# Designed miniproteins, single chains, continued (4), part 94

Each design is a single chain, and the fold is of that chain. pLDDT is the mean over its residues in the fold that is shown.

## One batch from the design tools (miniprotein)

Design m15232
Fold by ESMFold2-Fast:
Structure m15232 (fold): chain A 96 residues (1-96)
Amino acid sequence: ELSQEEILRSIGYVLRAIGLLLDAEKYLEEAKKAKEEGDIEKAEEALKKVEEAVKEVEEILKELEELKDPKSVEKVREILKKLKEIKEEIKKLLKE
């Protein structure tokens, strides 16, 4: 059983991961618009921001695994999967 402090930390990590996913969705839209406008550099900057978000969520996942919170781990794994899908979509956009 988690302590009250550990529960609050888990909630904080999940909320941070959700925030990073929402930011990544905005970067995907920014990358699509930048590609349409021929601004490849701006699309590459958006990709870099999403790659940074992936790394941060991977670190959050490790912290949650150490806290032994399986429900929060499951939620953050789902968020990480979506972040990786966004990253691959931007990469595909840059190759076309």
Scores: mean pLDDT 87

Design m15233
Fold by ESMFold2-Fast:
Structure m15233 (fold): chain A 74 residues (1-74)
Amino acid sequence: SPAAEREAQEQRLQDLLYQAMQDLLQAKKDGASNDELKKITDDYIKKLHEEGPDLPELVKLYSGNLRDATDELM
């Protein structure tokens, strides 16, 4: 059903956000530059758009959360 498809997209977006946060924290610990952290963030934002076509507001929210987290790490 469309509702089940949306729920699956929501779960994928949540999983991507979690993975992105973990990757950013790990990259920072490994000595990644600000440019490398920005690249990781941009790559995950692209994946959020690809996986959440029916959830544009949630994609926007999570993209903002990733950007804010990256800025705090810099």
Scores: mean pLDDT 89

Design m15234
Fold by ESMFold2-Fast:
Structure m15234 (fold): chain A 72 residues (1-72)
Amino acid sequence: SQELLDRGKEYEEQGKKAFEAGDYETATKYYQQAVKYYSEALLSAPPEEQQAIADQLAATQKKLKEAKAKAK
């Protein structure tokens, strides 16, 4: 659904801004929300959109892992 994708993008953008500011704790929280919404979007996505959403989810999961590592 478009609403889940839009929410995921909003949280990913907020996570990116926090990460660039060096606030890795806040970036982790936003990226966790982005992963949640992208995961839900992928489950309900039509076949033609699945790969793009899966790629976006994978990229966001990688950023989440980086933020978590830097928050310590």
Scores: mean pLDDT 87

Design m15235
Fold by ESMFold2-Fast:
Structure m15235 (fold): chain A 68 residues (1-68)
Amino acid sequence: EKEEFEELLKRAEEGDPDAMSKVLQISVKKKGDIGKKAKEALTKGIRKVLTEAVDKALKRQKERLLLR
């Protein structure tokens, strides 16, 4: 279903690991518009996950510097 695919892309863009895994499978197996949308959603999801991980690491380091 088209709605199922669009919801999967949205979840992958938000960094949902299950959605990212399924979208990765689609990006490898499908070409054209479907594959392109899958790769774009994965890129956004990966960027979001990395940004959040870096932000958490920086906040933790800043807290240590402020506490003593």
Scores: mean pLDDT 75

Design m15236
Fold by ESMFold2-Fast:
Structure m15236 (fold): chain A 117 residues (1-117)
Amino acid sequence: MEKRIEELMKEILDEEAQKAAKKLMKTLDPENVLGVLELIKEALEKGRISKEEAGNLFLLALTQGLDVEAVKELLEKFEKASDKEAVKKTLKEQRDVIIEKIEELSPEEVAKLVAEL
């Protein structure tokens, strides 16, 4: 399972984001993480989202403790958003804050920080 998760993360995340995700994953259910990654990868392969959006959505899902069903709803909301550029900017800003603070914050503290953004 861990090897498959690492292979999928390499397809959608840069090295810095992979390090942040691995730290969060130590406290999360690996089966849920795999399901979320496979869902995001399918959306990327179907052209529904870009690689940058896939990485940012995955980091958001990890920090919020989202399951597969919640990520499906998030993807649908993203696709239906009238101002996709504003949503993309927010996701990018959330990614930068998450990565900057990941060494100092617990997963619960990161999730709270992201929810307050």
Scores: mean pLDDT 68

Design m15237
Fold by ESMFold2-Fast:
Structure m15237 (fold): chain A 80 residues (1-80)
Amino acid sequence: MLEERRRAAMEAFREYVSENPSTKIEAMKAARELVEELLERYDVSPETAREIARVAMELLDKGEPEEARRRMEEIVERER
């Protein structure tokens, strides 16, 4: 269900921030918005939701929003 995917993504965000305390707040907000858009559009597993959240945080923290969107969509497409 959508709520389980959202919870999984939020757990991944918190884990990433705890591992990377210097993460930019702008990157966190952008990642949250991008992941939410994909989770509402695609019916993915909680495991995949964690993966896309982690990838979004990593790439947005590096300042690569276009690459983040592309890689997240590739991950979603791998889940049938």
Scores: mean pLDDT 79

Design m15238
Fold by ESMFold2-Fast:
Structure m15238 (fold): chain A 94 residues (1-94)
Amino acid sequence: SNVEEALKYLEQAIEQLSKLSNSSVANQLISQIEEAKRLLQQGNIEEAIRTLEITEGMLGIWLGIAKRLGDSEEAEILEKAIEKIQQAIEALKK
């Protein structure tokens, strides 16, 4: 199902962000993705999408900062996490 496909992408996003688990920001964003997963399991697809779009925005801001600081490893992790969140949102909008 579209929900099962989205949950797989969100799990992959969490896996990427877990590489930055020494960061309080990463842990907060992982918590937001876990909340979106709970909303999806409850059938609240619209609120899950909204939560993921907010999380994507926050990741985009952090990616901008990482790129300015020249942290290429952090930027690559954030880019992969954003890609997976975008894939989850796309799956849910089918």
Scores: mean pLDDT 90

Design m15239
Fold by ESMFold2-Fast:
Structure m15239 (fold): chain A 54 residues (1-54)
Amino acid sequence: SEKTRLLGKLVELGLPPRAIAEAVKLSDLPVEETVRYLLEKGLITEEQAKELLA
């Protein structure tokens, strides 16, 4: 699933456990909305957000 791919990328990029936990909590949202939320919370950079949406 796309959410499994997103979580895999979060782990591969070495993002903080907090970012991964927040992404899991938002499992009912589209990938794009989840990435936007993480960026708004300052849990990821714009470059990391771009990689996650690729």
Scores: mean pLDDT 78

Design m15240
Fold by ESMFold2-Fast:
Structure m15240 (fold): chain A 87 residues (1-87)
Amino acid sequence: MALTREELKRAARAAARSLGVELSDEQIEEGLEMAKKGASSREIAEKLGIPLEVASEIKEVADVKSVEEWIGLVLRAIGRELDRELA
C-alpha cells in the first residue's frame, strides 16, 4: 500500500527524536522533499542546519518503498528512544 506524507513525517520525527533532535514540521517537509528529489544526506543537513545523522534518517524515511520498511524504521527509532530513556 502507498505510504502517506503524514506517515513519512511521523517516521522522520520519531527518528530525529531518537537522536535527541526536535524537528519542526517545516524542516521535516523540506527534508523529505529534498530527499525525494535525490538530495544527499549532507545537502539536507546543510540546508536545514541539522546533524548529518538526522539528515541520513530523513533520507532513509523518504527512500522507504513498503509499509514493512516503514514499520522497521519506526521500530528502530522507538528502540533508540528506549535506550536513551533507560541509559
Scores: mean pLDDT 79

Design m15241
Fold by ESMFold2-Fast:
Parts: sequence; C-alpha cells; structure tokens
Structure m15241 (fold): chain A 82 residues (1-82)
Amino acid sequence: ELERAKALLEKTLAEREELAAREIAILKEMGFSEEDARRIVEAAYAVIEEALAALEAGASLEEVRAILARGNERVAALVEEI
C-alpha cells in the first residue's frame, strides 16, 4: 500500500502542469478568478509534495494520511476565505 501510495503521488506530480491547467480551468468555470484558482491548485500540489517528501523520508502510511488530512483542511479553509 505504501509503494502504491508513493507511485500515485509521484504520477500526480509528474503530470502537474497538465493537471494544474485543467483544474484552474474548472475552478474558473465555478466562478473563481484565475488568481484564486491558481492559489487553490498550488496549495493542493504543495500538500502532495509534502506527503511525497514524508514518504521518501520513511514516514508511515498513517503519518502520510495525517499530512494529507491536515493539508486538505488548509486548502478547504483557503477556498472558504476566497
């Protein structure tokens, strides 16, 4: 499961530019400005980078889940503030 989680995070980061462009477009269709859409997407990718860095440092799956949960809360708070 850890190896699979790492592979998924790595794939997400490898596809970042293409995925980010599509996610920004979707957020703009939802009524967000391009600036706010970029902030949301960059915040979400920062969480993925933090989770992958923790996995590479030897973090457990439980620790990675906690990082993702805290990061998702930060992104949700940013979306509510906008």
Scores: mean pLDDT 77

Design m15242
Fold by ESMFold2-Fast:
Structure m15242 (fold): chain A 61 residues (1-61)
Amino acid sequence: MAKVKRVTTVDPVTGEARESVIIEADSVEELEEALKKLEEEGIRLSEQAKNELRIAVERFQ
């Protein structure tokens, strides 16, 4: 099952806080489940960003 973690990081140079989402998926199918969960929680990714994530997961399988 895909795992989604929300992480808040602080830029050590500027001190600005930013949120990032870490998606741990071993397959494209697990990535699709993680993306669906994010949409259900109100986090919207652009179609371009979703496609780039799918390509990245496929390359590292």
Scores: mean pLDDT 66

Design m15243
Fold by ESMFold2-Fast:
Parts: C-alpha cells; sequence; structure tokens
Structure m15243 (fold): chain A 114 residues (1-114)
C-alpha cells in the first residue's frame, strides 16, 4: 500500500510538473490580440474575487496560486519582457502549487483506501 502510494505520488509529480511547465510556455508564446489580453485580465480579476469569497481550503489555495501564475504570464505578455523577479516568482509558485497538488492527491488516495 505505502509503496504503491509513493509510486503514484512520484508519477503524479512528474506529470504535474511537465503539464504546468508546458502550460506556462504555451501561455507565454500563444499569440493574442490587445483585445484578447484585456478580456483575459478582466476574467482573471473576476476569478480572484470569486475565489477570495470561498471558504479556506487546500483547493482554494491551489487555485489562487494557479491564478497568480496566469496573472504573471499576462503581465509579461502586456509588457513584452520577462524580469528576473517574475522568473523567480514563477519558479516559487510552481513549487508551491506542486506541493499543494501532491498533498491533495495524497489525501484522495488515502480516502479511497479507507
Amino acid sequence: LEAEIEKKLKEFEEEFRRTLEEGIEKGLNTPLSKEELEERRELLEKKREELLNLPKSNEKEAQLKLLEIHEIILDIREEGKITEEQKEKLEKLKEELLKLALELYKEELEKELK
């Protein structure tokens, strides 16, 4: 049981990290019009307000970190350049989101085994 959980967590980590990195790269490189960038900004602001009104949970924290990643990507797209501060913040958010995702996945695995 424990060995199976550890194997699943490792496979989940590798896949989640890959998916997140590919998502960020796609977000930075997908061509968008000025109007599409403005629409995305409005959607992100609305999503943040909706999330902040939800009760505290690991799911809420994970969604807020993912939203912050999208906000940084949009800032980079609007400014046309990536700063060192933005790079460091993205790397930190990726690791924090991965940690939360692993905790959530582990909780589901343990719940299904009981």
Scores: mean pLDDT 82

Design m15244
Fold by ESMFold2-Fast:
Structure m15244 (fold): chain A 70 residues (1-70)
Amino acid sequence: SDLEKELVRKEILLNFYRIAVETLQYLLEKNPNLSEAEKQRFVAEIGRMNRYIEELEKEIKRLKEQISKE
């Protein structure tokens, strides 16, 4: 099913963004050499990726509901 393939692709992308967010959060917490400008850039990027994560989670939920109706 094309819906099942799309679900797998979105789940892979979701995991990618989650790992990226966790990595940036770890660097913010553990790297004492980050400048304030670098910290601000990391915070902004985390915020952007968290919005993508939220949208992907909604899309995955909708796809799972569509697949369950087949």
Scores: mean pLDDT 86

Design m15245
Fold by ESMFold2-Fast:
Structure m15245 (fold): chain A 64 residues (1-64)
Amino acid sequence: MTENQKLIEVVKEEIEKLLAAGRVEAAEKLRDGIIDTLREMGEPQEEIDQIEAELDAFIAELLA
């Protein structure tokens, strides 16, 4: 895995824990924070868009 993929796996684990605890706002804040961090790090927009879509799909699946 790339460093970014490893980071996203850790972020997904934390989001899952927050959603399991009913902390939806905290999970959304973590998602927004990681996207902002990737943007600040100068990651390509296409890669940021893919990660954003992956996290949004993951959150939607857990909330369904």
Scores: mean pLDDT 81

Design m15246
Fold by ESMFold2-Fast:
Structure m15246 (fold): chain A 68 residues (1-68)
Amino acid sequence: MLSEEELEERVREVERLMLATVFAHAAETGVTPTTLAEVLAVVRRRQSPETVAEIERVLAEHRARLAA
C-alpha cells in the first residue's frame, strides 16, 4: 500500500498526466478547455471509466489522510 507521501506523488503524477493529455488534445483539435469541468470531460474521453474512478478514489484517500 502507498504511504501518505507516495499517495501525494501519485496524485501529482496523475494530475500531470491528465493535464498533458488535455494539452496534447487541445493542440491537435484547436479546442482549449477554460473550466475544470471541460478539462475533466476531455480527460474522461481518453481514459477508461475504471481509471477515472481510481483517480477519484486516490484523491479522496489523499484528502482523508491529510485531514488526519
Scores: mean pLDDT 70

Design m15247
Fold by ESMFold2-Fast:
Structure m15247 (fold): chain A 80 residues (1-80)
Amino acid sequence: SPSPTVYDILSGSVTLSDSQLQDVQRILDAVNNGSSVDDLENVIRNSTISLSSDANLRATALGFRRNVSQLQSSYNRNLS
């Protein structure tokens, strides 16, 4: 399956695989633990859903931090 977009993950419109759910859990843990943007970028860079471009990586990290409630809701929906 092609990797979901950040929007697909945040909106909960796509069913995530087990590996993608583990990646989302790591991102949620990093955000909820108050990790820096640089640490969050590192978590995303090492995920199966990460963008290959460093220019997009910071925007993605800030997007997940800004939309953490939507990310949590998407994650919870995929577990049920």
Scores: mean pLDDT 74

Design m15248
Fold by ESMFold2-Fast:
Structure m15248 (fold): chain A 72 residues (1-72)
Amino acid sequence: MPPDGGSLTEALLAEGLSRTNARTLVLVLQHGLSQEKVAKLLGLSPKTVSRIVRRYEDLFRAARERLTAEGA
């Protein structure tokens, strides 16, 4: 499995998210990594990771749904 979920990251960037926000969502929500582990990997605080997930979770879900409908 790719480490970043390329198509999801690209879809989130197209919605106007920063690369850091898009990667945070993919690592937490697609790969199931803990917020603390993602914070360490990206040089963020766990609080920042939690804030990003809370703010953009619905946007991530919409992007994932579109890609899952198209992808095999």
Scores: mean pLDDT 76

Design m15249
Fold by ESMFold2-Fast:
Structure m15249 (fold): chain A 72 residues (1-72)
Amino acid sequence: MSREELLELIARVREFVAQLEAKVQAEIERIRADPSLSEAEKQARIDALQAGLAESRAQAEALIAELQAQIA
């Protein structure tokens, strides 16, 4: 890939993470507002969403580092 294509890919990965963070936050707010769930069920679901987001961010940062290495 060209340097320009690599930089565009990095920008798209960063945008993907930002959109994922926004969606996770909206889902957490929905879970907190759900009267059918116990507090324990809400916490378990929120913890799972936050763990998944952290994993996705770690994978995205690893991919960005690999793409940046190709630019050098």
Scores: mean pLDDT 86

Design m15250
Fold by ESMFold2-Fast:
Structure m15250 (fold): chain A 66 residues (1-66)
Amino acid sequence: SMELIEEAERLLKEGRLAEARELLRKAMSDDQANAVERELVRQVLLEGIVPSAEEGLRRLIERGKE
C-alpha cells in the first residue's frame, strides 16, 4: 500500500535501509493494493538488491509519488 511506501521513505531518510527494505517486502506480502502496486514493489526490491539498496528504495519512493 502507499502508506507503507511513505513509511519506507521515512526510514530511508533516517539511513535505516534494512528496515525500509523489510517494510517494502511486507507491503508486497500483505498486499491489499492492485497488481500494479505489487509489481512496482517487486521490481524495485529486485533493483535495490542488485546494484544499490539505497538507490533502489529511492527510485520506488519517487515513482510512488508520481
Scores: mean pLDDT 61

Design m15251
Fold by ESMFold2-Fast:
Structure m15251 (fold): chain A 92 residues (1-92)
Amino acid sequence: MEALAEELRALAARAAAAVREVARLLAELEEDPAEAAAILAGGEATAAALARLAALAPELPEERQRELIATLREELPRLEALAEELRRRLAA
């Protein structure tokens, strides 16, 4: 179903954005510039992998699309909650 590929693409894009935000916030909390740079690089690599997944969504078998959608639906709220917690720590 085309709807599964669209949902997977949307969730993967949101996850990529959330990963970048978490990496940026973690880097801002780091006192060591080298560690901050490593966190940013790791976040960008993960976000790029999620963007690639979004691009491949229509080519994936429906069973694989459903598995990935289920994983992203479970993990995305946790990742977004982590970003909100980190923003509060930076604001304090």
Scores: mean pLDDT 85

Design m15252
Fold by ESMFold2-Fast:
Structure m15252 (fold): chain A 87 residues (1-87)
Amino acid sequence: SEVAELEAQIVAALRADDLLRAAALVEEMFDKGLVDALTALAVELARTDPELLDRLFDALVGVYLRRQDPAFREALQEIGRAVRAAL
């Protein structure tokens, strides 16, 4: 599926510490309306790979600082809330 491919590419970029690529892929998921899938990925990383979660949030913050988009801010807040609930 397109979602699974994007998630796998994000994880690969995070493992490579390629935060510019991770940010671009995160922005693509957001623009495609895949916020629920992105949230689920963040929750999974909170349980399995905390270092990758930290890198994911660095990428998310980078997108937010560039876009200054209220809808992206709401998505970022929801992702953060879901991650805190999973910990």
Scores: mean pLDDT 89

Design m15253
Fold by ESMFold2-Fast:
Structure m15253 (fold): chain A 82 residues (1-82)
Amino acid sequence: ASTIIASIAREAAADLARYLPPELAAQAAELLGKATSLESFRAAVAEIKRLIEGSDLPEERKRRAIAVLDAALALLEQFLAS
């Protein structure tokens, strides 16, 4: 895996742990940690968003967790894009 992808995944997982219950945070960390490309990172973000949207979390926590994912993806896209 790219060092930058692994670094962004680790930081995003740490930030998500502030908003998600432990089991969901662990699933998110695993999905992000398996990403080895921008494509697989986008797929992981999409899957984690589905898990968050399907959860019983308050809407404000869902919004903040999704914002963490969107920020992480945007950062990675900016880093890898021309």
Scores: mean pLDDT 85

Design m15254
Fold by ESMFold2-Fast:
Structure m15254 (fold): chain A 92 residues (1-92)
Amino acid sequence: RDARLRALIRLANKLSEQVETSDEATAEEEVDGLTLTVSIKFENGKVTVSASLRDADGRLLVSKSKEFENMSKEGAISEAIRLAAEVLREVE
């Protein structure tokens, strides 16, 4: 639990830094030997948040994406972290 929570906090911090200066943000963390990747993209009034989980061999285990309209940067980070947590739960 603690390792996953710390990974989600680090992802949130990395995404927050990137969204200040870019319409695209991508962050990675390692959790339990898996690579968790989270992305946010702002385009034409839409926000796409994506989360994926890969094993040690780089095989894609889970991938999820959600699209929102007229969302704030803070809202996008919150939804991206929520999606990352969902992806982590599906591999258990």
Scores: mean pLDDT 82

Design m15255
Fold by ESMFold2-Fast:
Structure m15255 (fold): chain A 98 residues (1-98)
Amino acid sequence: MAEVEATPEAEIEADAAKVLASGEKLLAEAKEKGEELLAKAYELYKKAVEYAKEAAKAIAAGDYKKAEEYLKKAKEYAEKARELLEEYYKKKGVKPAP
């Protein structure tokens, strides 16, 4: 059995890459359809990725308190982006209100 060490930087980078890929797709769709909410969601995803990268750097430096603070900010921006997506879907009738 090989020794496997958790690489929190790699995991955070993978999550950041997924958020960025989703954000790029949202931005492309927003530009094509002229949807401001999708464009704004992408900008918030970019901020979440930036904070996630700073958290990875803090973890690598052994500053876990700073890493925790950056992760909280990353989650906050990702949550705001998600809320804008929910608003967009409701306006498009994808999830009709009763």
Scores: mean pLDDT 67

Design m15256
Fold by ESMFold2-Fast:
Structure m15256 (fold): chain A 68 residues (1-68)
Amino acid sequence: EPSPEQLLDAFLAGVRARADELVAAGKRDDAIAYVESARRLYLELEPDPEVRARFEARADALIAEIRA
């Protein structure tokens, strides 16, 4: 069974791939909104505060990268 870290990495990889597609299409605001929506959903569903904090930090870093 995948570890919480493996599931987190897989989920973030999918979020990043979709966000990158939106940025490539010139839809940066849509990319940011997508990552923010994914972040909110993950934080609502993830009961482990340490995994939650790690996801939040990585999602926030991705949003900052898109804004740059």
Scores: mean pLDDT 81

Design m15257
Fold by ESMFold2-Fast:
Structure m15257 (fold): chain A 113 residues (1-113)
Amino acid sequence: SLDEQIRREAERLIKTFPALTEEDLPKIIELAKKILKRLEEARVGEILQHGSLVELAVLIAAMAVLLHKGKLPREHAEEFIREFVVPRFKPEHREEALELLLELLEEAYKELE
């Protein structure tokens, strides 16, 4: 199921980022579901070449949680998206993808306040 895919990806990221714990799982899952809906509404699947919308949604949710916890500087989050996430998109859509991903990160961060 979609819920199972989101949970599995969130659990994988918690093992990858030492600053994330099992206590962060419910919030990452909640935010990832909202981000996934926004990615689907924006038809991001049509411009994405590598990976899945679930992977993108969970990654942005996890980064928002790390930003909120003060464990990831905003500049480093934006650099990571630019260098490692944006190249997953078709070259002609990379500027558009960057703007959307940074917007989704900020929206997710604000929901944690």
Scores: mean pLDDT 89

Design m15258
Fold by ESMFold2-Fast:
Structure m15258 (fold): chain A 63 residues (1-63)
Amino acid sequence: NESERLVSLLKEEGVDVSIDTARLILSDPTGSVRRALGPKAEKAFDEVAVNALKDAVEKVLGG
């Protein structure tokens, strides 16, 4: 679950957010929520997005 990964990454960076907040970050195409939380949240989002893209590519190519 991408929301759970984002919560874990944010917690490692010292930002404690709820799963509901993580869902808002992931579902907000404008990026306003993650921008308001600052560069640590933007970095965590980028890591989740890259991993989600890798997972999607592997599922399409490998099953």
Scores: mean pLDDT 75

Design m15259
Fold by ESMFold2-Fast:
Structure m15259 (fold): chain A 55 residues (1-55)
Amino acid sequence: MELDDEQLAEALAKLVLSLQPRNEAELEHLLRSAGRLFGLSEAQVERARAIIAEQ
Protein backbone atom coordinates (compact mmCIF):
# COMPACT_ATOMS: atom_id res chain seq x y z
CA MET A 1 0.00 0.00 0.00
CA GLU A 2 1.58 3.25 -1.18
CA LEU A 3 1.08 6.43 0.85
CA ASP A 4 1.69 9.90 -0.58
CA ASP A 5 2.83 12.78 1.63
CA GLU A 6 -0.78 13.99 1.79
CA GLN A 7 -2.03 10.56 2.90
CA LEU A 8 0.65 10.42 5.61
CA ALA A 9 -0.37 13.91 6.77
CA GLU A 10 -4.03 12.84 6.85
CA ALA A 11 -3.13 9.75 8.92
CA LEU A 12 -1.21 11.96 11.39
CA ALA A 13 -4.17 14.37 11.59
CA LYS A 14 -6.57 11.50 12.37
CA LEU A 15 -4.20 10.10 15.00
CA VAL A 16 -3.85 13.47 16.74
CA LEU A 17 -7.63 14.03 16.70
CA SER A 18 -8.15 10.57 18.22
CA LEU A 19 -5.99 11.70 21.18
CA GLN A 20 -8.52 14.51 21.81
CA PRO A 21 -6.27 17.55 22.38
CA ARG A 22 -7.96 20.06 24.72
CA ASN A 23 -6.61 23.22 23.08
CA GLU A 24 -4.48 24.37 20.15
CA ALA A 25 -1.24 24.29 22.17
CA GLU A 26 -1.79 20.62 23.07
CA LEU A 27 -2.78 19.89 19.47
CA GLU A 28 0.46 21.43 18.16
CA HIS A 29 2.50 19.55 20.77
CA LEU A 30 0.87 16.25 19.78
CA LEU A 31 1.40 16.95 16.06
CA ARG A 32 5.10 17.66 16.57
CA SER A 33 5.64 14.76 18.98
CA ALA A 34 3.84 12.20 16.79
CA GLY A 35 5.49 13.61 13.67
CA ARG A 36 8.93 13.15 15.25
CA LEU A 37 8.05 9.68 16.53
CA PHE A 38 6.95 8.50 13.06
CA GLY A 39 9.79 10.30 11.22
CA LEU A 40 7.62 12.78 9.35
CA SER A 41 9.05 16.01 7.91
CA GLU A 42 8.11 19.47 9.21
CA ALA A 43 6.20 20.04 5.95
CA GLN A 44 4.14 16.87 6.50
CA VAL A 45 3.37 17.91 10.11
CA GLU A 46 2.29 21.37 8.91
CA ARG A 47 0.05 19.81 6.24
CA ALA A 48 -1.52 17.58 8.91
CA ARG A 49 -2.24 20.71 10.96
CA ALA A 50 -3.97 22.28 7.93
CA ILE A 51 -6.04 19.11 7.43
CA ILE A 52 -7.19 19.26 11.08
CA ALA A 53 -8.24 22.89 10.54
CA GLU A 54 -10.26 21.84 7.46
CA GLN A 55 -11.73 18.88 9.33
Scores: mean pLDDT 76

Design m15260
Fold by ESMFold2-Fast:
Structure m15260 (fold): chain A 100 residues (1-100)
Amino acid sequence: KIEEALKKLEEAIKTARELAKKLEELGKDPSIARQIIENLEKAKELVKKGTEEGIFEAQIELGVALIAASVLHRFSEDEEVSKLAEELVRLLSEAENLLS
C-alpha cells in the first residue's frame, strides 16, 4: 500500500506540474498549482519516513492539496486546466485511500 501511495503521489506531482505549466502558458496565476506541488512533495517525504505520525501528517497535506485541486477543477474557465485538475483530484483521492 505505501509503495502504491508513493507512486500515486508521484503521478499527482507530475499532473500538478503540467497544470502549473498550462496556467502559465495561458497567462493565468499558477500559485494554487505550485502550492499543490509543495504540499504533495511534503506528503511524499512524510510517507517515505514510514512512521504513523508521518502518514497522519501526509494525510493533512493531501487534504489541503485536494481542496485546492477541487477549486481549480470547479472554477477554471479553461477546459484543459479543468480536466487536469479533475485528474489531480482523482489521483489524490486514490492516494488518500491507500494511506487509510
Scores: mean pLDDT 86

Design m15261
Fold by ESMFold2-Fast:
Structure m15261 (fold): chain A 90 residues (1-90)
Amino acid sequence: SLLDSLLQAKKDLETVLNSNKISLEDKLQAIQRLLDELEQILDNNTLSEEEKKVVEEMLKLIEEWLNSLKEPDEELLQKLKKLKEKLESQ
């Protein structure tokens, strides 16, 4: 199901963000791919409230992690803002 896929994506995101073995560059690339995937999901699906909550939780984790960096990635922050607006418009 879409919900199961989103729950797995959130678990994978938490693993990536908490890993000391993954480089900053590889974490940023993984986040970029996830944000692009979430945009595609939002463009092609009307999400249930449970699915929206999982996406909101993932976007919040990404925002908090990006804001913890000495040099925040402005392009990723802009993508994140766009996804939040798309999610709220559903």
Scores: mean pLDDT 87

Design m15262
Fold by ESMFold2-Fast:
Structure m15262 (fold): chain A 62 residues (1-62)
Amino acid sequence: EEELEKRIEETARLAAEIAVKLNQVGQDFEKELGLPAQPVVSPEPSEETIEHLRKLYEEALK
């Protein structure tokens, strides 16, 4: 269903954006505290990440 497909895409995109923002805040906080460096995360979610999450949501809803 088209409505479901759009919801899956929207949810995957929002989840990826939230994850990126949370990682960004976490890295900034760790940097201020002088904690060991974490792997660098892209400031924006990649198309690959969004597509991967979209596929996971589609599989989960089968």
Scores: mean pLDDT 65

Design m15263
Fold by ESMFold2-Fast:
Structure m15263 (fold): chain A 107 residues (1-107)
Amino acid sequence: MEIDIEEVEKAVQEFLEKLEELAKKYGNHPAVRRLVEEARRIADEFLEKMKNASTEEAKKIGEEFLQRLAEAFQRYAKELPDEVRDDIVDVLNEFAKKLKEIFEKSK
């Protein structure tokens, strides 16, 4: 069964919107803004790769995407207050769970 690319695109858009809301909530903190910008770039590359991917390739691409997001977060984590960091971790974990559920539905 083919992975629902439209559902993946919606999940990515929702994730980026939540990060944008966090940036605004915390007064456009420079570290949060840099994370949002890197997340958008990583997401654009991810969605482009997904357009031509088989189900097996899509799972690997998804894992690489989540790893790149985690690496981006770790670069800025030291500059973030605990409350901001916790909110970003929650958004990342929710998104990772959503992606896994989408891939599992393709079985």
Scores: mean pLDDT 80

Design m15264
Fold by ESMFold2-Fast:
Structure m15264 (fold): chain A 77 residues (1-77)
Amino acid sequence: SLEQIAQNGRRLALELARMAGLPEEELRRWAEFLERLAERNEAPSAEEEERLRPLVEEILAKVEPARQAALAAREAA
């Protein structure tokens, strides 16, 4: 279902933020934002997207090194 796909997408976004090593305060703000999107059942507005762009860019920049580190740890196990 579309709702399940959207929920899975939001959970993935939160996990990516955790892998990026965001501080707990930023993770909390990110989780609150994702929960608000779920409650509204709407896409973020252009203003919200613009406001979140730096956070998304930070997550993406950190995700790749964290993902590679996790893969290396798994291969070493």
Scores: mean pLDDT 65

Design m15265
Fold by ESMFold2-Fast:
Structure m15265 (fold): chain A 86 residues (1-86)
Amino acid sequence: SFKENLEKALRYAREALKAIKDGDYEKAIEYLEKALEYVEASGDKALTARTRKTLEAVKNAAKQGADEAAIDSVEGLINDLESALK
């Protein structure tokens, strides 16, 4: 269902944030890819586009060592997912 898919996406986005804080970008990217799968399954095109942009931003931040930018990007996605579940 829409709600179940977004709840799963939110859990993976939160795990991605933890992984970034631990310096584990490979795990963070894996978790964001799983979050993207669930957002796509929800059918929400705007959230899907947002999640793809967040994944791209985290991949770019990993290459540049821009931890604060990666954290900000994933926190923004978490806020968007939480808002969609209200």
Scores: mean pLDDT 89

Design m15266
Fold by ESMFold2-Fast:
Structure m15266 (fold): chain A 112 residues (1-112)
Amino acid sequence: SLEELKERLIEVAQKAIDVLREARKYLSPEAQARLDELIARIQELMDKLKQATSKEEIVEIGRELLLTLNEALDIVDEEMAKTGDPRLQELAGRLAALRDEFTRILVELEKL
């Protein structure tokens, strides 16, 4: 149902925030500042998603969330490329898996 898919998007976005907060510990101060802005945007978009009642609104907000998740993953990938930190490699993999799950939920929403 629409409500179940919306709830799953919120759950995946929250898991992504948790992984990003863990990844933050291994970033440079400049990368931490960039990531903090994206975490704040994800939280704002999640709050908008919680208030959304139409399929059209949920899909629109979901697409903005997906774009923001990709931007956050790019920061982690950039830092991993600079440092070679295996912890960032593991966290980037977890973020990519959550992004892929988020994308699958959006595809199911579009089929409704």
Scores: mean pLDDT 90

